# Designs tried in a protein design run: designed miniproteins, single chains, continued (2). Part 54

Each design is a single chain, and the fold is of that chain. pLDDT is the mean over its residues in the fold that is shown.

## One batch from the design tools (miniprotein)

Design m5859
Fold by ESMFold2-Fast:
Structure m5859 (fold): chain A 94 residues (1-94)
Amino acid sequence: SMEEIEKILKEALEKILELVEKGASMEEVQKVVEETAKRLKELGASDEEVEAATTYLLTVAHDFLTNPELSREEKEKMAENALKALLEELKKLR
């Protein structure tokens, strides 16, 4: 369901934010993305949906790492806006 996909993506985003704040590497972020891809596939997401979701998570993580001066609240708002765009894209793939 779209609600379960949104929940999984929000959980992944929170983990990525926490990792970035702790000074984690992109390799550690990639592990969260791989776990998220597996969860989405188990939920019945298509390969196209999984690729869109993983691309979103990697892009957001890159933005967090390249803009460390942004507050947590600013990063969360940026990620929330990007998530809304992704959910509209995923809805069209169904």
Scores: mean pLDDT 82

Design m5860
Fold by ESMFold2-Fast:
Structure m5860 (fold): chain A 65 residues (1-65)
Amino acid sequence: DVDARNRELAKKFTEDVLKAKNLDEITKVSEKYAPEFAELARERRATLTDPADAPLYGGNFGKAK
C-alpha cells in the first residue's frame, strides 16, 4: 500500500524535521529519507533562514551578503 507507506515515511520525516534545531540537522534528515521529501526539507530550511520567520537561526541566509 503506497499510500500507507508514504504516510508512515511522511510522519517519520516530519517528526525528525520538527526535532531538527538547525539547517545541518534538516539536511541530514532529508538525506536519510527519500528524495520525495526534499521539498518539505527545502521549505523548512527556507523558513529557518528567513529573518522574519526564523530569527533564532540568524546568521545564515543568502540575502545577507
Scores: mean pLDDT 59

Design m5861
Fold by ESMFold2-Fast:
Structure m5861 (fold): chain A 68 residues (1-68)
Amino acid sequence: MDKSFLEHIHVSLEEAIELGASIERVKQGIIEELKEADLSPEVKNELLKIVEESKSLQEILDAVKSMV
């Protein structure tokens, strides 16, 4: 389950980067998905920190790739 969610976020981030989406909008979307996702608490907390601390979509993407 965690891996499938991470792969979903990875693909969504790649699309967002290609489309030039707002970092603020993408961060908000990921946080909303995390709130409803059936993930381990460890993965949820790590992703939340990554999203909050990252300064670019590429930084979030690189961090998510390291978690898979």
Scores: mean pLDDT 79

Design m5862
Fold by ESMFold2-Fast:
Structure m5862 (fold): chain A 93 residues (1-93)
Amino acid sequence: SLAEKIEEIAREGEETGKYAEAYEEIARLFEEAGYEKTAEFFRRLAEQARRMEEAKEKGEEAEKELVAEQEKNREEYLELAAAAEATYEEQKK
């Protein structure tokens, strides 16, 4: 039945974390069954799921970039401080 196919696809989506793909497949099944409006609804859910996945991925990547920039700035500051200290010590001797 249509319900059994949807349940199978939902399980696969849960196992793989690919919710967008699961919604897209469910939309296809409803379209094949002649439920065009329901298919469009699930396609919108698939698009929303893709946007959420992309936003999470971009958020995590942006956070990693910020941490990397802070670490680089700290290293540059420490090198500059060490160079200044070395110059001061050379002027003393």
Scores: mean pLDDT 72

Design m5863
Fold by ESMFold2-Fast:
Structure m5863 (fold): chain A 92 residues (1-92)
Amino acid sequence: DLEKLKEELRKEAEELIKKNSEEFEKALELFRERWEWEVSGADVGEEEAAALEARLTPKTRAVLEGLFALAVVLRTEDPSLSLDEILERIKK
């Protein structure tokens, strides 16, 4: 059930954000960069990908993966959603 999966992912993401509020803004910035790569279909070089990975602490990585999972679920429901609209829905 997609609705149950969405609710669980949202709940997990909200808990991770609440526990790691200082990492949220950093994860959000990295999420925007990674999402732009995915949406544009850009051939991101190995060095660029490694540089982004090097900026991730375990806590930042957990929040980033949660944000990415929620964004994918939301885009699957409505492929017309912009990144800003996706983030607005995640924050609600």
Scores: mean pLDDT 69

Design m5864
Fold by ESMFold2-Fast:
Structure m5864 (fold): chain A 74 residues (1-74)
Amino acid sequence: SPLAELRAVVDALMAELEARARARKLSPEQVRAEADALIALVRELAARLGVPQSETDRLIAEIRARTAAVIAEL
């Protein structure tokens, strides 16, 4: 499904972002900026693919939670 494919891409990109942050390759502000760019991309792609708003909001909330968690480790 489009949602499952979008989720898989987001999970992969977030895992890479988290790995770079934990390796101290990104500052907290850079982590936030990359997460914000991913959220904007997710909103655009979800709208184009007809993903329900509730599922899009859940995915964005997961990105925000993961971003906050990794920044707290820095």
Scores: mean pLDDT 88

Design m5865
Fold by ESMFold2-Fast:
Structure m5865 (fold): chain A 74 residues (1-74)
Amino acid sequence: SEMEELKAELKKIAETEGEEAAKRYAGAWLYRNREKAIEEAKKLNLELGEVSEAGKKMLAQAKEAAAEEEKRKA
C-alpha cells in the first residue's frame, strides 16, 4: 500500500539523512497526495451522497487543523 511504502521510505531517510529530512519528505508527500484525496472526495460526493458528506466534513476538519498550525508558526 502507499502508506506502507511511505513508512518504509521514511524509515530509510531517517536512518540515512536524519529525522528532519524524513519529516520534510513526509510533509511533501502528504501535500502532493492531498489533491488526489480531494478529487476522490468529489467523485464520491457525486456517487454516494451521505457517505461523501462525512468525508467532506473530515477534510474540512483537516484543513482547519492545518490552518491552526500555520497560525501557531506565525
Scores: mean pLDDT 62

Design m5866
Fold by ESMFold2-Fast:
Structure m5866 (fold): chain A 108 residues (1-108)
Amino acid sequence: ITPEQAREAIEAYSKGYYDAAPELKDTFDPRKSPSAVAAVITTLATLKVSGVEHLAAQASYTAGFLDAVNGMPSLMGRQLMQQLGIEVRPGLDAEGVVELAHRLAEKL
């Protein structure tokens, strides 16, 4: 995963989330939500393990949409990272997302 793919993934997640919950556009920022960031990191790690990193934007859009609908990507991402001892820091930039996605992929 590259920093460019991580930036695209974060933007795609946000688009998916707001497409499902447009009323939250001004009140919810996924970049400030550790759970939303965990969903993006878990998605990117899974794509890296599967060798399909070119799907980063598409998969992250789907994760954002589903998070707005049922919260499952965030819940599963947080649970997986907690089980593997990986902490999500507040204010993580694209490079930080890449680092955590690679660390998670190594443990999968």
Scores: mean pLDDT 73

Design m5867
Fold by ESMFold2-Fast:
Structure m5867 (fold): chain A 100 residues (1-100)
Amino acid sequence: SDLLEGGILVGLGGIMVGVGIITGDGALAGKGGEIAGLGGLLAGQASGSQQAIDQGQLGLKKGLEGKKAGEAGDSQKGIDGGRLGLDYGQQGYLLGEAAA
């Protein structure tokens, strides 16, 4: 179920990144990347894949950086952080799924 939960969080994070991009809301995009990174981390922990855990942690960090930048008024840095968080979160999920 943790692998399924990780996949759901990556999906939700992806929707939030997409909405943040189309609305110019960098804080929302960054939060989406943070949530996707958490999804990759959960999938990595469920599978015992250190590579998946590392990618998920990096995604969480990049998404959080983007969220903070967006909240400070830098919507483009927020969107960039959200995209990176989503990319790393997706990679963590895929590595976790492959290791499970």
Scores: mean pLDDT 91

Design m5868
Fold by ESMFold2-Fast:
Structure m5868 (fold): chain A 86 residues (1-86)
Amino acid sequence: SAEDERKAQRALEHMGEAYRALGEGDLERAIEHVKKAIEDLKSLSNPPEEAIEHLEKAKEALERGDAERALEHLREAARAIEEWMA
């Protein structure tokens, strides 16, 4: 639905903010935006499970200070969301 598409787009926007925070070395801000993206995706009528799983793994990587692994999972989550929206 159009509502679900807007929520998915908001999740992508939060992921973009997490990506930017990572580039600035702000892991705490990156974690907060990843959490918001997870909440937006879980609120969808048919949640994209693969995207949510990658965001949870990105959050875990950030909590360990592993920015490279977090970035990889953010990219996979974005790909899964875009495929879900297609």
Scores: mean pLDDT 87

Design m5869
Fold by ESMFold2-Fast:
Structure m5869 (fold): chain A 81 residues (1-81)
Amino acid sequence: EPELVSEEYEKIKFSISDKEYLLATVLYKDGDKYIAVSKIIDTETGEVVAEAEATDEDPEKAIEEARKEALKRAEEKLKKE
């Protein structure tokens, strides 16, 4: 079972919306690799708008890639609505 390493929570706002979202990133260690999961959460409904996962041997790279991909997916979804 992957070991929980860290959790980060950040309030974010997209330029295309006046709505506030929560960026939640969780880092796990699985053997010699790190798995980061980033979720963009609607603070009004609690619904997950977008999610992304990244794996790397460097924990900071895993976090950066997961956050970047989750933010990109959220922006693409919001632009379609």
Scores: mean pLDDT 81

Design m5870
Fold by ESMFold2-Fast:
Structure m5870 (fold): chain A 130 residues (1-130)
Amino acid sequence: SKFSNSVINLVKKVFEDFIEKLKELGRKHNLPDEVIEAIIKAVKEISEKFLKDLKTIMENTDDWDEFLEQAKELIRKYNDELKKRIEEIADKYGVSEEFKKEMLKLVDYGEESIISALELVKRMEDEALK
């Protein structure tokens, strides 16, 4: 697919950056390693599902505007799933409300980062086509 290489690589880099920021946030709030690892596990599980579904959209869509609309819907769906998983982990481990708020803000930052990356790839492709 014409979307595959740039899109998948950029999305993977966004997930890697997200995990690093998550580790920093966990350290800032003195979270036990088991809590940080539980959240990382949830992020990795959801990111794998997201990438699988994203590849399916890429294989079934040749138009960038249709791809972006479907990808944005997919991002919002998995962002909601990740937020629910984080709330469950926070409740299980008795995590502070301050950490929970900062973590949910980081999830929203991740959504915006993926969307911005996809829009950048579209602009680069549009420029390459004149």
Scores: mean pLDDT 84

Design m5871
Fold by ESMFold2-Fast:
Structure m5871 (fold): chain A 80 residues (1-80)
Amino acid sequence: NLEKAKAFLEEAKKKLKQAEELLKQGKPQKALQVLIDMGQQFDKNKDVLAQALSVDPDLLKEYEELYKEWLELAKKVLEA
């Protein structure tokens, strides 16, 4: 369902911001936990996401941007 995918991406964006704030506070271990939890939620919702992303190009763009930001933050956490 498109609505479930949108709700999931909104929560993922909030979690990404939380992880960024934790890293800025000098808490890389807590930031890493948030990023790992996000990865687990992506795996859990992969079928819903695949269906939604195939029919909504704006949602696909949001997902691609979020994934890129997640990778950047994961790299920063591992360097900390």
Scores: mean pLDDT 82

Design m5872
Fold by ESMFold2-Fast:
Structure m5872 (fold): chain A 68 residues (1-68)
Amino acid sequence: MEEKDQQIEQLLQENREEAIAFFAEQFDISRATAQTALDQNEDYLAGYLVHKGKLSKEDAERYSQLRR
């Protein structure tokens, strides 16, 4: 349980920089702007992992509930 949540947190942290770069490129905006957008929408990072196939939709939903 704790280990699974830790694995999810590590995946989110490892992919945060990549997601920021991805959003900056896709919308032609600065990394700072992309970072602010991701910080305002925590679910975007989890959704990015689901899109990449690294996290299931169920695990993303579970993590959202734990974050509260």
Scores: mean pLDDT 72

Design m5873
Fold by ESMFold2-Fast:
Structure m5873 (fold): chain A 76 residues (1-76)
Amino acid sequence: PLSAEELAADWEAARAALENRDLPPSVLELVEMIERGEPREVILEKVKELMGATEEQMPLVEEAVEAMEELVERAR
């Protein structure tokens, strides 16, 4: 599991990358979907498809999507 220290470091890096729009195309598509207000169910399904996530990994996917939504909202 990710430690709070590792998560904080990843979060700072992710925020900087988002601010500069220097992200992989697939991640930029997800950010754009969140910015457009796409339903969370659609975003979760897209992330699951792109990552090949298992059912056990869905809580981590949900946490990641929630963190991305918060990051996008605060960047506005």
Scores: mean pLDDT 67

Design m5874
Fold by ESMFold2-Fast:
Structure m5874 (fold): chain A 90 residues (1-90)
Amino acid sequence: STKELQQRIEELVLELLSLISGESPEVVRERLERGEELPPEAVEVLKRIEEELKKKAEELKKEHPDDPELVTKLLAEELIRLLEKRIAEL
C-alpha cells in the first residue's frame, strides 16, 4: 500500500542519515522535527539519489504515459531500492 511504502521510505531515510551522521535514528528524527538542516555530507548523498530517481521518473513516464498512479508507486519502490543500496554500501 502507499502508506506502507511511505513508512518504509521514512525508516530508510532515518537509517541512512543515522549512518552518515553517527547519531541514532531517534536523534536524527528529533533534529529533523526541529527543522534543523541536514549536514552537507547527507545533502550530497540525498542529491545523488534524487538524480538517479529523476532518470527513473523520465523512463517510467515514457513507459506508462497514461498511468500516473502506477508511475508514483514504481518511483516509491525505486526510491526504497536506492536507499537500501546506499545503506548497504556504508
Scores: mean pLDDT 84

Design m5875
Fold by ESMFold2-Fast:
Structure m5875 (fold): chain A 65 residues (1-65)
Amino acid sequence: FQVGDIVQATGDFIAGSPEELSVEKGELLRVLEVVDDQRVLAQSLKTGRVGIVPSSVLERVQPAE
């Protein structure tokens, strides 16, 4: 993932810490920062909330290339 990417949750994720963001399947988010290979800081486009989400539950929604 890259900063500015629009991503979609592939399943439900429940935050295990205050730093994490709970997401529901199909929710769209914007990547604000790539924390590491397994985690991103993202903002929900539905709620506007910001938090860390595992990259494993996200799929990139980019224009086809």
Scores: mean pLDDT 77

Design m5876
Fold by ESMFold2-Fast:
Structure m5876 (fold): chain A 75 residues (1-75)
Amino acid sequence: DLEALRAAAKKQAEAAVEKAKISSVEEAEELLRQAREAKEAVERDTSLSPEEKKIVIESLEEAEKKIKEIIEEKK
């Protein structure tokens, strides 16, 4: 169910963003690194359909964007 996958991915992304808000700059940068590594892993995962990859990658990209914004605000 692509809808269930989208909801789960969004929830995980939101959790990472919330953690970044209460973290130090160094901790938030580590979360950003983890999100980038997760995105690379998803892109290389041959067990996921192109549609599933798009859903997960879009959620990770949204999290990366928001975490980067949080880091810049903390500087």
Scores: mean pLDDT 82

Design m5877
Fold by ESMFold2-Fast:
Structure m5877 (fold): chain A 64 residues (1-64)
Amino acid sequence: SNEKKIQFLETLILLYQIVIGSNEFIIERTKDNADIVAQEKKDRDLLLEKIADLQKQIAALKAQ
């Protein structure tokens, strides 16, 4: 049960990392537009926070 939950959470982290890669590409392509860059960086930071929360959940499950 916990092993399957960990695998699911690890898969979600991988999917969020793919989205971050796309977001970083947009930042580089739109670097001359400060408003777009600011919004994309904010969105990236929210995804990084979600990954950190998932990593905490994995650590808690592994501690059981």
Scores: mean pLDDT 85

Design m5878
Fold by ESMFold2-Fast:
Structure m5878 (fold): chain A 89 residues (1-89)
Amino acid sequence: SEEELDAELEKALEPLKYTGPLVMRFVLVPDLERRGVLTPEQAKRIRDALLSLPLDTPAKEVYDVFLKEVRKLTPEEKRRLIEYLNSPG
């Protein structure tokens, strides 16, 4: 179900609650784009959402914005993101 998929996505994103805005914007989202987890258009939309936040924004607030944006992805896109997050090596 959508609820089950969103719960799995939130669980996979749990380590990112402590990541902070610089790593989310300049490391994580670009890496997701390079690895084909996000399209360039999706990566830009997420970066733009995160860029609206000040650099000193608390990690949890950055996480909440990122979670809101990735919840807009299709089920197939969410599954690709979950796979990436569970196997980031």
Scores: mean pLDDT 80

Design m5879
Fold by ESMFold2-Fast:
Structure m5879 (fold): chain A 109 residues (1-109)
Amino acid sequence: SSSVEALKKAAIENAVKVRKLDEKEKEELEKLVEEAVKIAQEATAKLQAEYAGKDFSDADEEALAKNPSPLMKAREYAIKALDLAIKGEELEEVKKYVEKAKKYLEEAK
């Protein structure tokens, strides 16, 4: 949870440098960050379980980029949502990538 709290703090601090956020917008951003982390962690755990005999390298990720599985897409969109949140991008943009990550994680079940 400490790393999640650090990401939430960074997202809020960077967003308020670019625009004024009310308390509800801050709460929404924190929830989006928490959800993106949970999706990334769940997708990563499931990918590791499927490929327990192999190391996931940058080369393996590149190979999968041509035909990414739903779990790979879920992880990628969750990571993108976190990147956008940390950069102080608009809530709507962060939310779009969290929703995409959710859809692909659900497709993978």
Scores: mean pLDDT 81

Design m5880
Fold by ESMFold2-Fast:
Structure m5880 (fold): chain A 68 residues (1-68)
Amino acid sequence: ASAERQRALEIGRRKVKEAAEAIKKQYEAQGKEATIEIKETDDSVTAVVTAGDEKVTITLTVEQALLL
């Protein structure tokens, strides 16, 4: 149902942002500047944390978000 998908995306967005912020703080604690970019599709939420030449990608699918 569309309502379940919307809730899953909201949960996914929240969890992905929380994880990305934790990683950003870890890089900042090392003296590195980090940026977060969020990308959403119909079925997933992705965050990319970039610190210099390092990149960490966090992806949650709608199905995975429903289990959280």
Scores: mean pLDDT 79

Design m5881
Fold by ESMFold2-Fast:
Structure m5881 (fold): chain A 74 residues (1-74)
Amino acid sequence: SEALRQALVDATARVEALVRELTEKGIEIPDEVRQRLIDHLRAMLAAVDAGDYETALRHAQEAVRILEEVLKEA
């Protein structure tokens, strides 16, 4: 589905934008949160390799949620 692929592109771009914002603001991601983020990004990449864009999008959206929570709590 092109809609799923576009949503995945949008979600990954949002992850990159949030990481840049955290870096610019000097906000450090706690180790336990960083591990959860890495796990979701690894699962996303594995799902993309398998052609499972629905699963990839779910993991990308969870990564966005985690990063937005870090930004809000800082």
Scores: mean pLDDT 88

Design m5882
Fold by ESMFold2-Fast:
Structure m5882 (fold): chain A 85 residues (1-85)
Amino acid sequence: MELSEEERKKALEEARKIAEKEKRELLEVEIHREERSEDPELNKLRRELAALLKEKKILAVLIEKPGSKEKEIEALRKLIEELKK
């Protein structure tokens, strides 16, 4: 589903309220998602990101944009490497 700019702002505001209430760090992440992707590598990266976010107590807001599988993999890898620091 395409999120309007208003829906995006509302989602970010709600995420910030939840992060503040739960005392978790808020991270806004923009990803390019390929709608048809059942790729095992992509699913592995998504699971690794979810585990790192849980471990570091980070609440992530994922903003999905139409894009290629390669762009989503690149974005997820970059985010995972930043979180491992």
Scores: mean pLDDT 65

Design m5883
Fold by ESMFold2-Fast:
Structure m5883 (fold): chain A 91 residues (1-91)
Amino acid sequence: MEITEKLNEAIKQGNLEEAIKLAEESVDYYAEVKGLDEETREKMRKLVIEYVKALINGDEEKARELGREARSLVLTPEQLALYDFLEEQMK
């Protein structure tokens, strides 16, 4: 939670270097807890870095797409479809 708060603050400040660092730390922590293989961890790291860049640039649509792609590495197609449905209903 504390890492997420720091990441959100870095993004709001436009601090790309700090945002990337915190995003990588978050991915590393998640991968370790979930036991993700090295290939999946690297793909997730790349996607999350691009995600924080999109957020800082104000590209919400690209950020949403990248976030969905990152989730697809760890969720089933059925779980992704349910997540997308719930996200659309919450708008």
Scores: mean pLDDT 72

Design m5884
Fold by ESMFold2-Fast:
Structure m5884 (fold): chain A 65 residues (1-65)
Amino acid sequence: SRAEMERLGLERALELLDRADEYLKIAQALKEKNPKLAEHYEMNAEILRQEAERLLAEAKARAAG
């Protein structure tokens, strides 16, 4: 069903956002000791956030039509 597809898309988006938050926490912990590795985690967090936004947009589009 459309509702089930929307729910699965939202669940996946939330999982990606949770992982992005975890990566940002790791980056913050690493900033003083390993700034280059911290930057890697920050970049990966941004990629996960962008993928989550895409999934949210797709779920919204499915709901609209």
Scores: mean pLDDT 84

Design m5885
Fold by ESMFold2-Fast:
Structure m5885 (fold): chain A 61 residues (1-61)
Amino acid sequence: MVVEGVVALAAPGSSAKVGDKVVVEVKGTAVINGKKIAYGKALSVNGKPSDSEVLAEVKSE
């Protein structure tokens, strides 16, 4: 499963930063304080290809 979101936490030394827009190949999901969080490999960060592992907040309106 692939989802779009915003980086909440990135691995140390990663090119991904908190607040970056990401497309995540999902390893799993959790709900934390009412927000849906996906964790897995970021396939892209700000539209550029990536291989970073991230936690991402899935778009919630």
Scores: mean pLDDT 75

Design m5886
Fold by ESMFold2-Fast:
Structure m5886 (fold): chain A 66 residues (1-66)
Amino acid sequence: MEEGLKRLEELKNKAQELYDKFKEESKTDPRAQKAAEVAKKYVDALESGINRVREALEKERAQAAA
């Protein structure tokens, strides 16, 4: 579980870097605009996935601690 969370966070960081890069490039390149939109969708999807995994871990830890 924690190992999977770390992988998701690493993927999110890479997607964020690509989004930031394409966002800057989109000022001069229309193809970069489309790439930035795709990268943003991946960042949002990974953030949602990370939140779900964190919620599951917190719930499991709360049950184990009780």
Scores: mean pLDDT 78

Design m5887
Fold by ESMFold2-Fast:
Structure m5887 (fold): chain A 68 residues (1-68)
Amino acid sequence: GKVYRLSDTEYELYLGDKKLGTLTRLDETTFELKLTDLNKTFEAVLDPETKELYLKDTKTLLGKVVDT
C-alpha cells in the first residue's frame, strides 16, 4: 500500500486507489491506524530509513510513506 501525508499528525493509507484507513502520528515512529470499515485501532511503526509502515504486533507491511 501507499501512505500519504496530510499534516504533521494525519496520514491516509491506500491500496491502489482504495482508501483503507487513516493514521494518526503519536511520536516519531509510532502511529495509530484506524481502518475505514472497522471500529478498532491498531498500532503501526515507521522505519525511518525505508519509510515503510508496519503493523506493530505482527510486523505486517502496510505500505510506504509517500512524502516530499
Scores: mean pLDDT 79

Design m5888
Fold by ESMFold2-Fast:
Order: structure tokens, then sequence, then C-alpha cells
Structure m5888 (fold): chain A 86 residues (1-86)
């Protein structure tokens, strides 16, 4: 719903990653993926999004680095969000 979408946008803004990256983390959790599989899914999603949006290689790498650096915190926030909207 609109409330869930807003909360996903807030997580994306907080860690300076694309919304698509946060959506990939949520999807990975919902599908029972391991943390390693979730990270790989999120990295691939951010890379594909960056290519579609015609971002520079440097900007794509910046978002991937932010995703990796903040991954544990993003997963924690995503798990809390799924509990609230379950």
Amino acid sequence: GPELAKRIQEIAKKFDVPVEGVNAVLSGIDNGLSDEEILQLAINTVRVHGLIMSLSDKDIQYYIDNLKKNFEKIVEEARKLLEEFD
C-alpha cells in the first residue's frame, strides 16, 4: 500500500541507495534467500537499475558500495518493516 511504499523510500533515502535495491532486499527475505543471496540479488538489481537510468559506472559503483557498507542495517530495517505490514 502507499504507507509501505513510503517506508521503503525512507530506507532508500537514509542509506543513499536506489529504492529498487531496498525492494530486492525485501523480496529476497520474503522468498527465504540467505543473506549472501539477498546481497547478490540487491547488487544485481542496483546495477541493472543504474544501466536503465543511464548512470555513470562511477555512480553505479557508489550505490553498490553504499549497499554493501549498510547491508546489515538495510536487512534489519527491511525485516522490521515486513513484521509491521504482515
Scores: mean pLDDT 89

Design m5889
Fold by ESMFold2-Fast:
Structure m5889 (fold): chain A 100 residues (1-100)
Amino acid sequence: MPSLEEIAERISELLRRLLTAIINKDKKEFERIVQQLRDLAKHLPPEVQSRINALLDEMTNLANEYFNSKDPLRQSHLLARMLALASEMILLIEKEIKKS
């Protein structure tokens, strides 16, 4: 079974790719990566899995607004919020690793 450390590394890699897909407005790649993140989260404790799924739901809503927005200021605010959600997911997983 993959270690929590390996899962954390994979999630970090996928989150970087997710942000690239958002910036490129590649909706199909975004949806594919979100599904891969949800699949990886299944290996985490139920409480952590639930939290990550909730953060991914928020990220998906913000990304849909970003894809449809023509306002650069609104796009900037949405991107900043999505970066904050990605950071929260990483911190949540790191906290779980430290519990061992």
Scores: mean pLDDT 84

Design m5890
Fold by ESMFold2-Fast:
Structure m5890 (fold): chain A 57 residues (1-57)
Amino acid sequence: SAPPSLPGGRPVRTDEELLAQLDRLIERLRREGVPQSVIDAVERNRAIEIARTEAKK
């Protein structure tokens, strides 16, 4: 069954858009001087997404 139309629902991002957002986030976090553990977590997540996009081929 089709889900009901929700005004303001966030669309599912493409893998390319997700990777671009992660790159921007990492740059922002480095500029903001957040803890290295947070940056490491985002970088690990980015690596997982790259591996997933390669596995889809």
Scores: mean pLDDT 71

Design m5891
Fold by ESMFold2-Fast:
Parts: C-alpha cells; sequence; structure tokens
Structure m5891 (fold): chain A 80 residues (1-80)
C-alpha cells in the first residue's frame, strides 16, 4: 500500500539522518510525501504529511528537530 511504502521511506529517512546524510534523508522524506499524496485521504495521513514537511524544513538547519518530526510522522502512519 502507499502507506506501507511511505513508512519504509520514513524509516530510511531516519537512518540517513542518523548517519549524517542529510541529502539522502531529504530524498526519502520526499518519497514518503509522494506515496502519502496517493493514499486514501484521512486525518492521520494529512497530519503525517504536515510533520514530514516540517522535517524537510529542518533537515539542514536542525537535524535533531527533523528527526523528532519524522518520529511523529511514523507514529501517525502506524495508526493509519
Amino acid sequence: SHVEEAKKAVDEAIEALKAGNRELALTYIGHAIVHLEKADAGELVEEAIKYLREAQKNVFTDPEKALEYLEKAKELLDKA
């Protein structure tokens, strides 16, 4: 499903960010958003997209905060 593909991309973004690869993290966050935009629209999916966009914004300026947003998105997608 698009939600499962997005969850995989979020996990890959988290690992990339922990490894210090900010460009790769940004790429995987983008993949997660694209998959979620193709998923059935629901409040959990829409909220997860908002957290993923906040993560994108913070990848280079505040990677620890970006990681927190990725973890929040993952929690929401686990409930979807």
Scores: mean pLDDT 87

Design m5892
Fold by ESMFold2-Fast:
Order: structure tokens, then sequence, then C-alpha cells
Structure m5892 (fold): chain A 84 residues (1-84)
């Protein structure tokens, strides 16, 4: 459903606003790939973003980084449903 994808993207944009510095830039790159890339490009960028945010999960933004990883997986799942 496009509504599920739009909701997931809105959640990611909200989390990007709450994150700072490098974490925000990583999440915004993933959002751009989800919106404008191919499904395969989105998969590649999301994998990279999840790894980078995972490194931050033990730092001061750790809780937000973990939420962002969950939201990225949710958005990717919604994108996959649209590609079917």
Amino acid sequence: KQEEFDKAIQRLEKLAEELKGYAESVLREAIDALRNGTFEEAKEVLGKAARELGKLSEQPYGDKAREAITALREAYGALGALEE
C-alpha cells in the first residue's frame, strides 16, 4: 500500500530531524534512495545505512539510531509491497 510507504517515509523524516550530524545524513541518504532510487538501489543504501546506524547504537543517539534502523526496515518492506 502506498499509504504504508508514505507513513514509513514520514516516520523516517521525523527521526532524521531528531538525529544530528552524521546519523541524520546517513538516514537522509536512505530516505532519498527509498523515494527516488530503484528497489535494488534502495536495498543497497538501506543496508549501508543500517550498518552505519548500528555503529551509533552504543552512543548518545543509540536509542534514536535503533528506532531509525527499525523504521528503515519498515519502509523497505512497504516499498517491496509496492513493487509486487
Scores: mean pLDDT 74

Design m5893
Fold by ESMFold2-Fast:
Structure m5893 (fold): chain A 65 residues (1-65)
Amino acid sequence: AERRAQMARVAAILDKMIEKYKPPEEVRKKIRDLVAEAQRATDAGDWQQAVDLVNKAIELLDEAI
């Protein structure tokens, strides 16, 4: 499904940003957990929850860099 592909692309971008900016390990774990939850929400068809979880991950990354 297109939404799964979109979520995979977002996850890849966030992972690259983590590699580039190297936030603290605790922040990296929280971001990856949120992305994993967003992927599960996408698989369940809950796109709004997936978007909300991704936005939370982006906010955590932005605050850490």
Scores: mean pLDDT 81

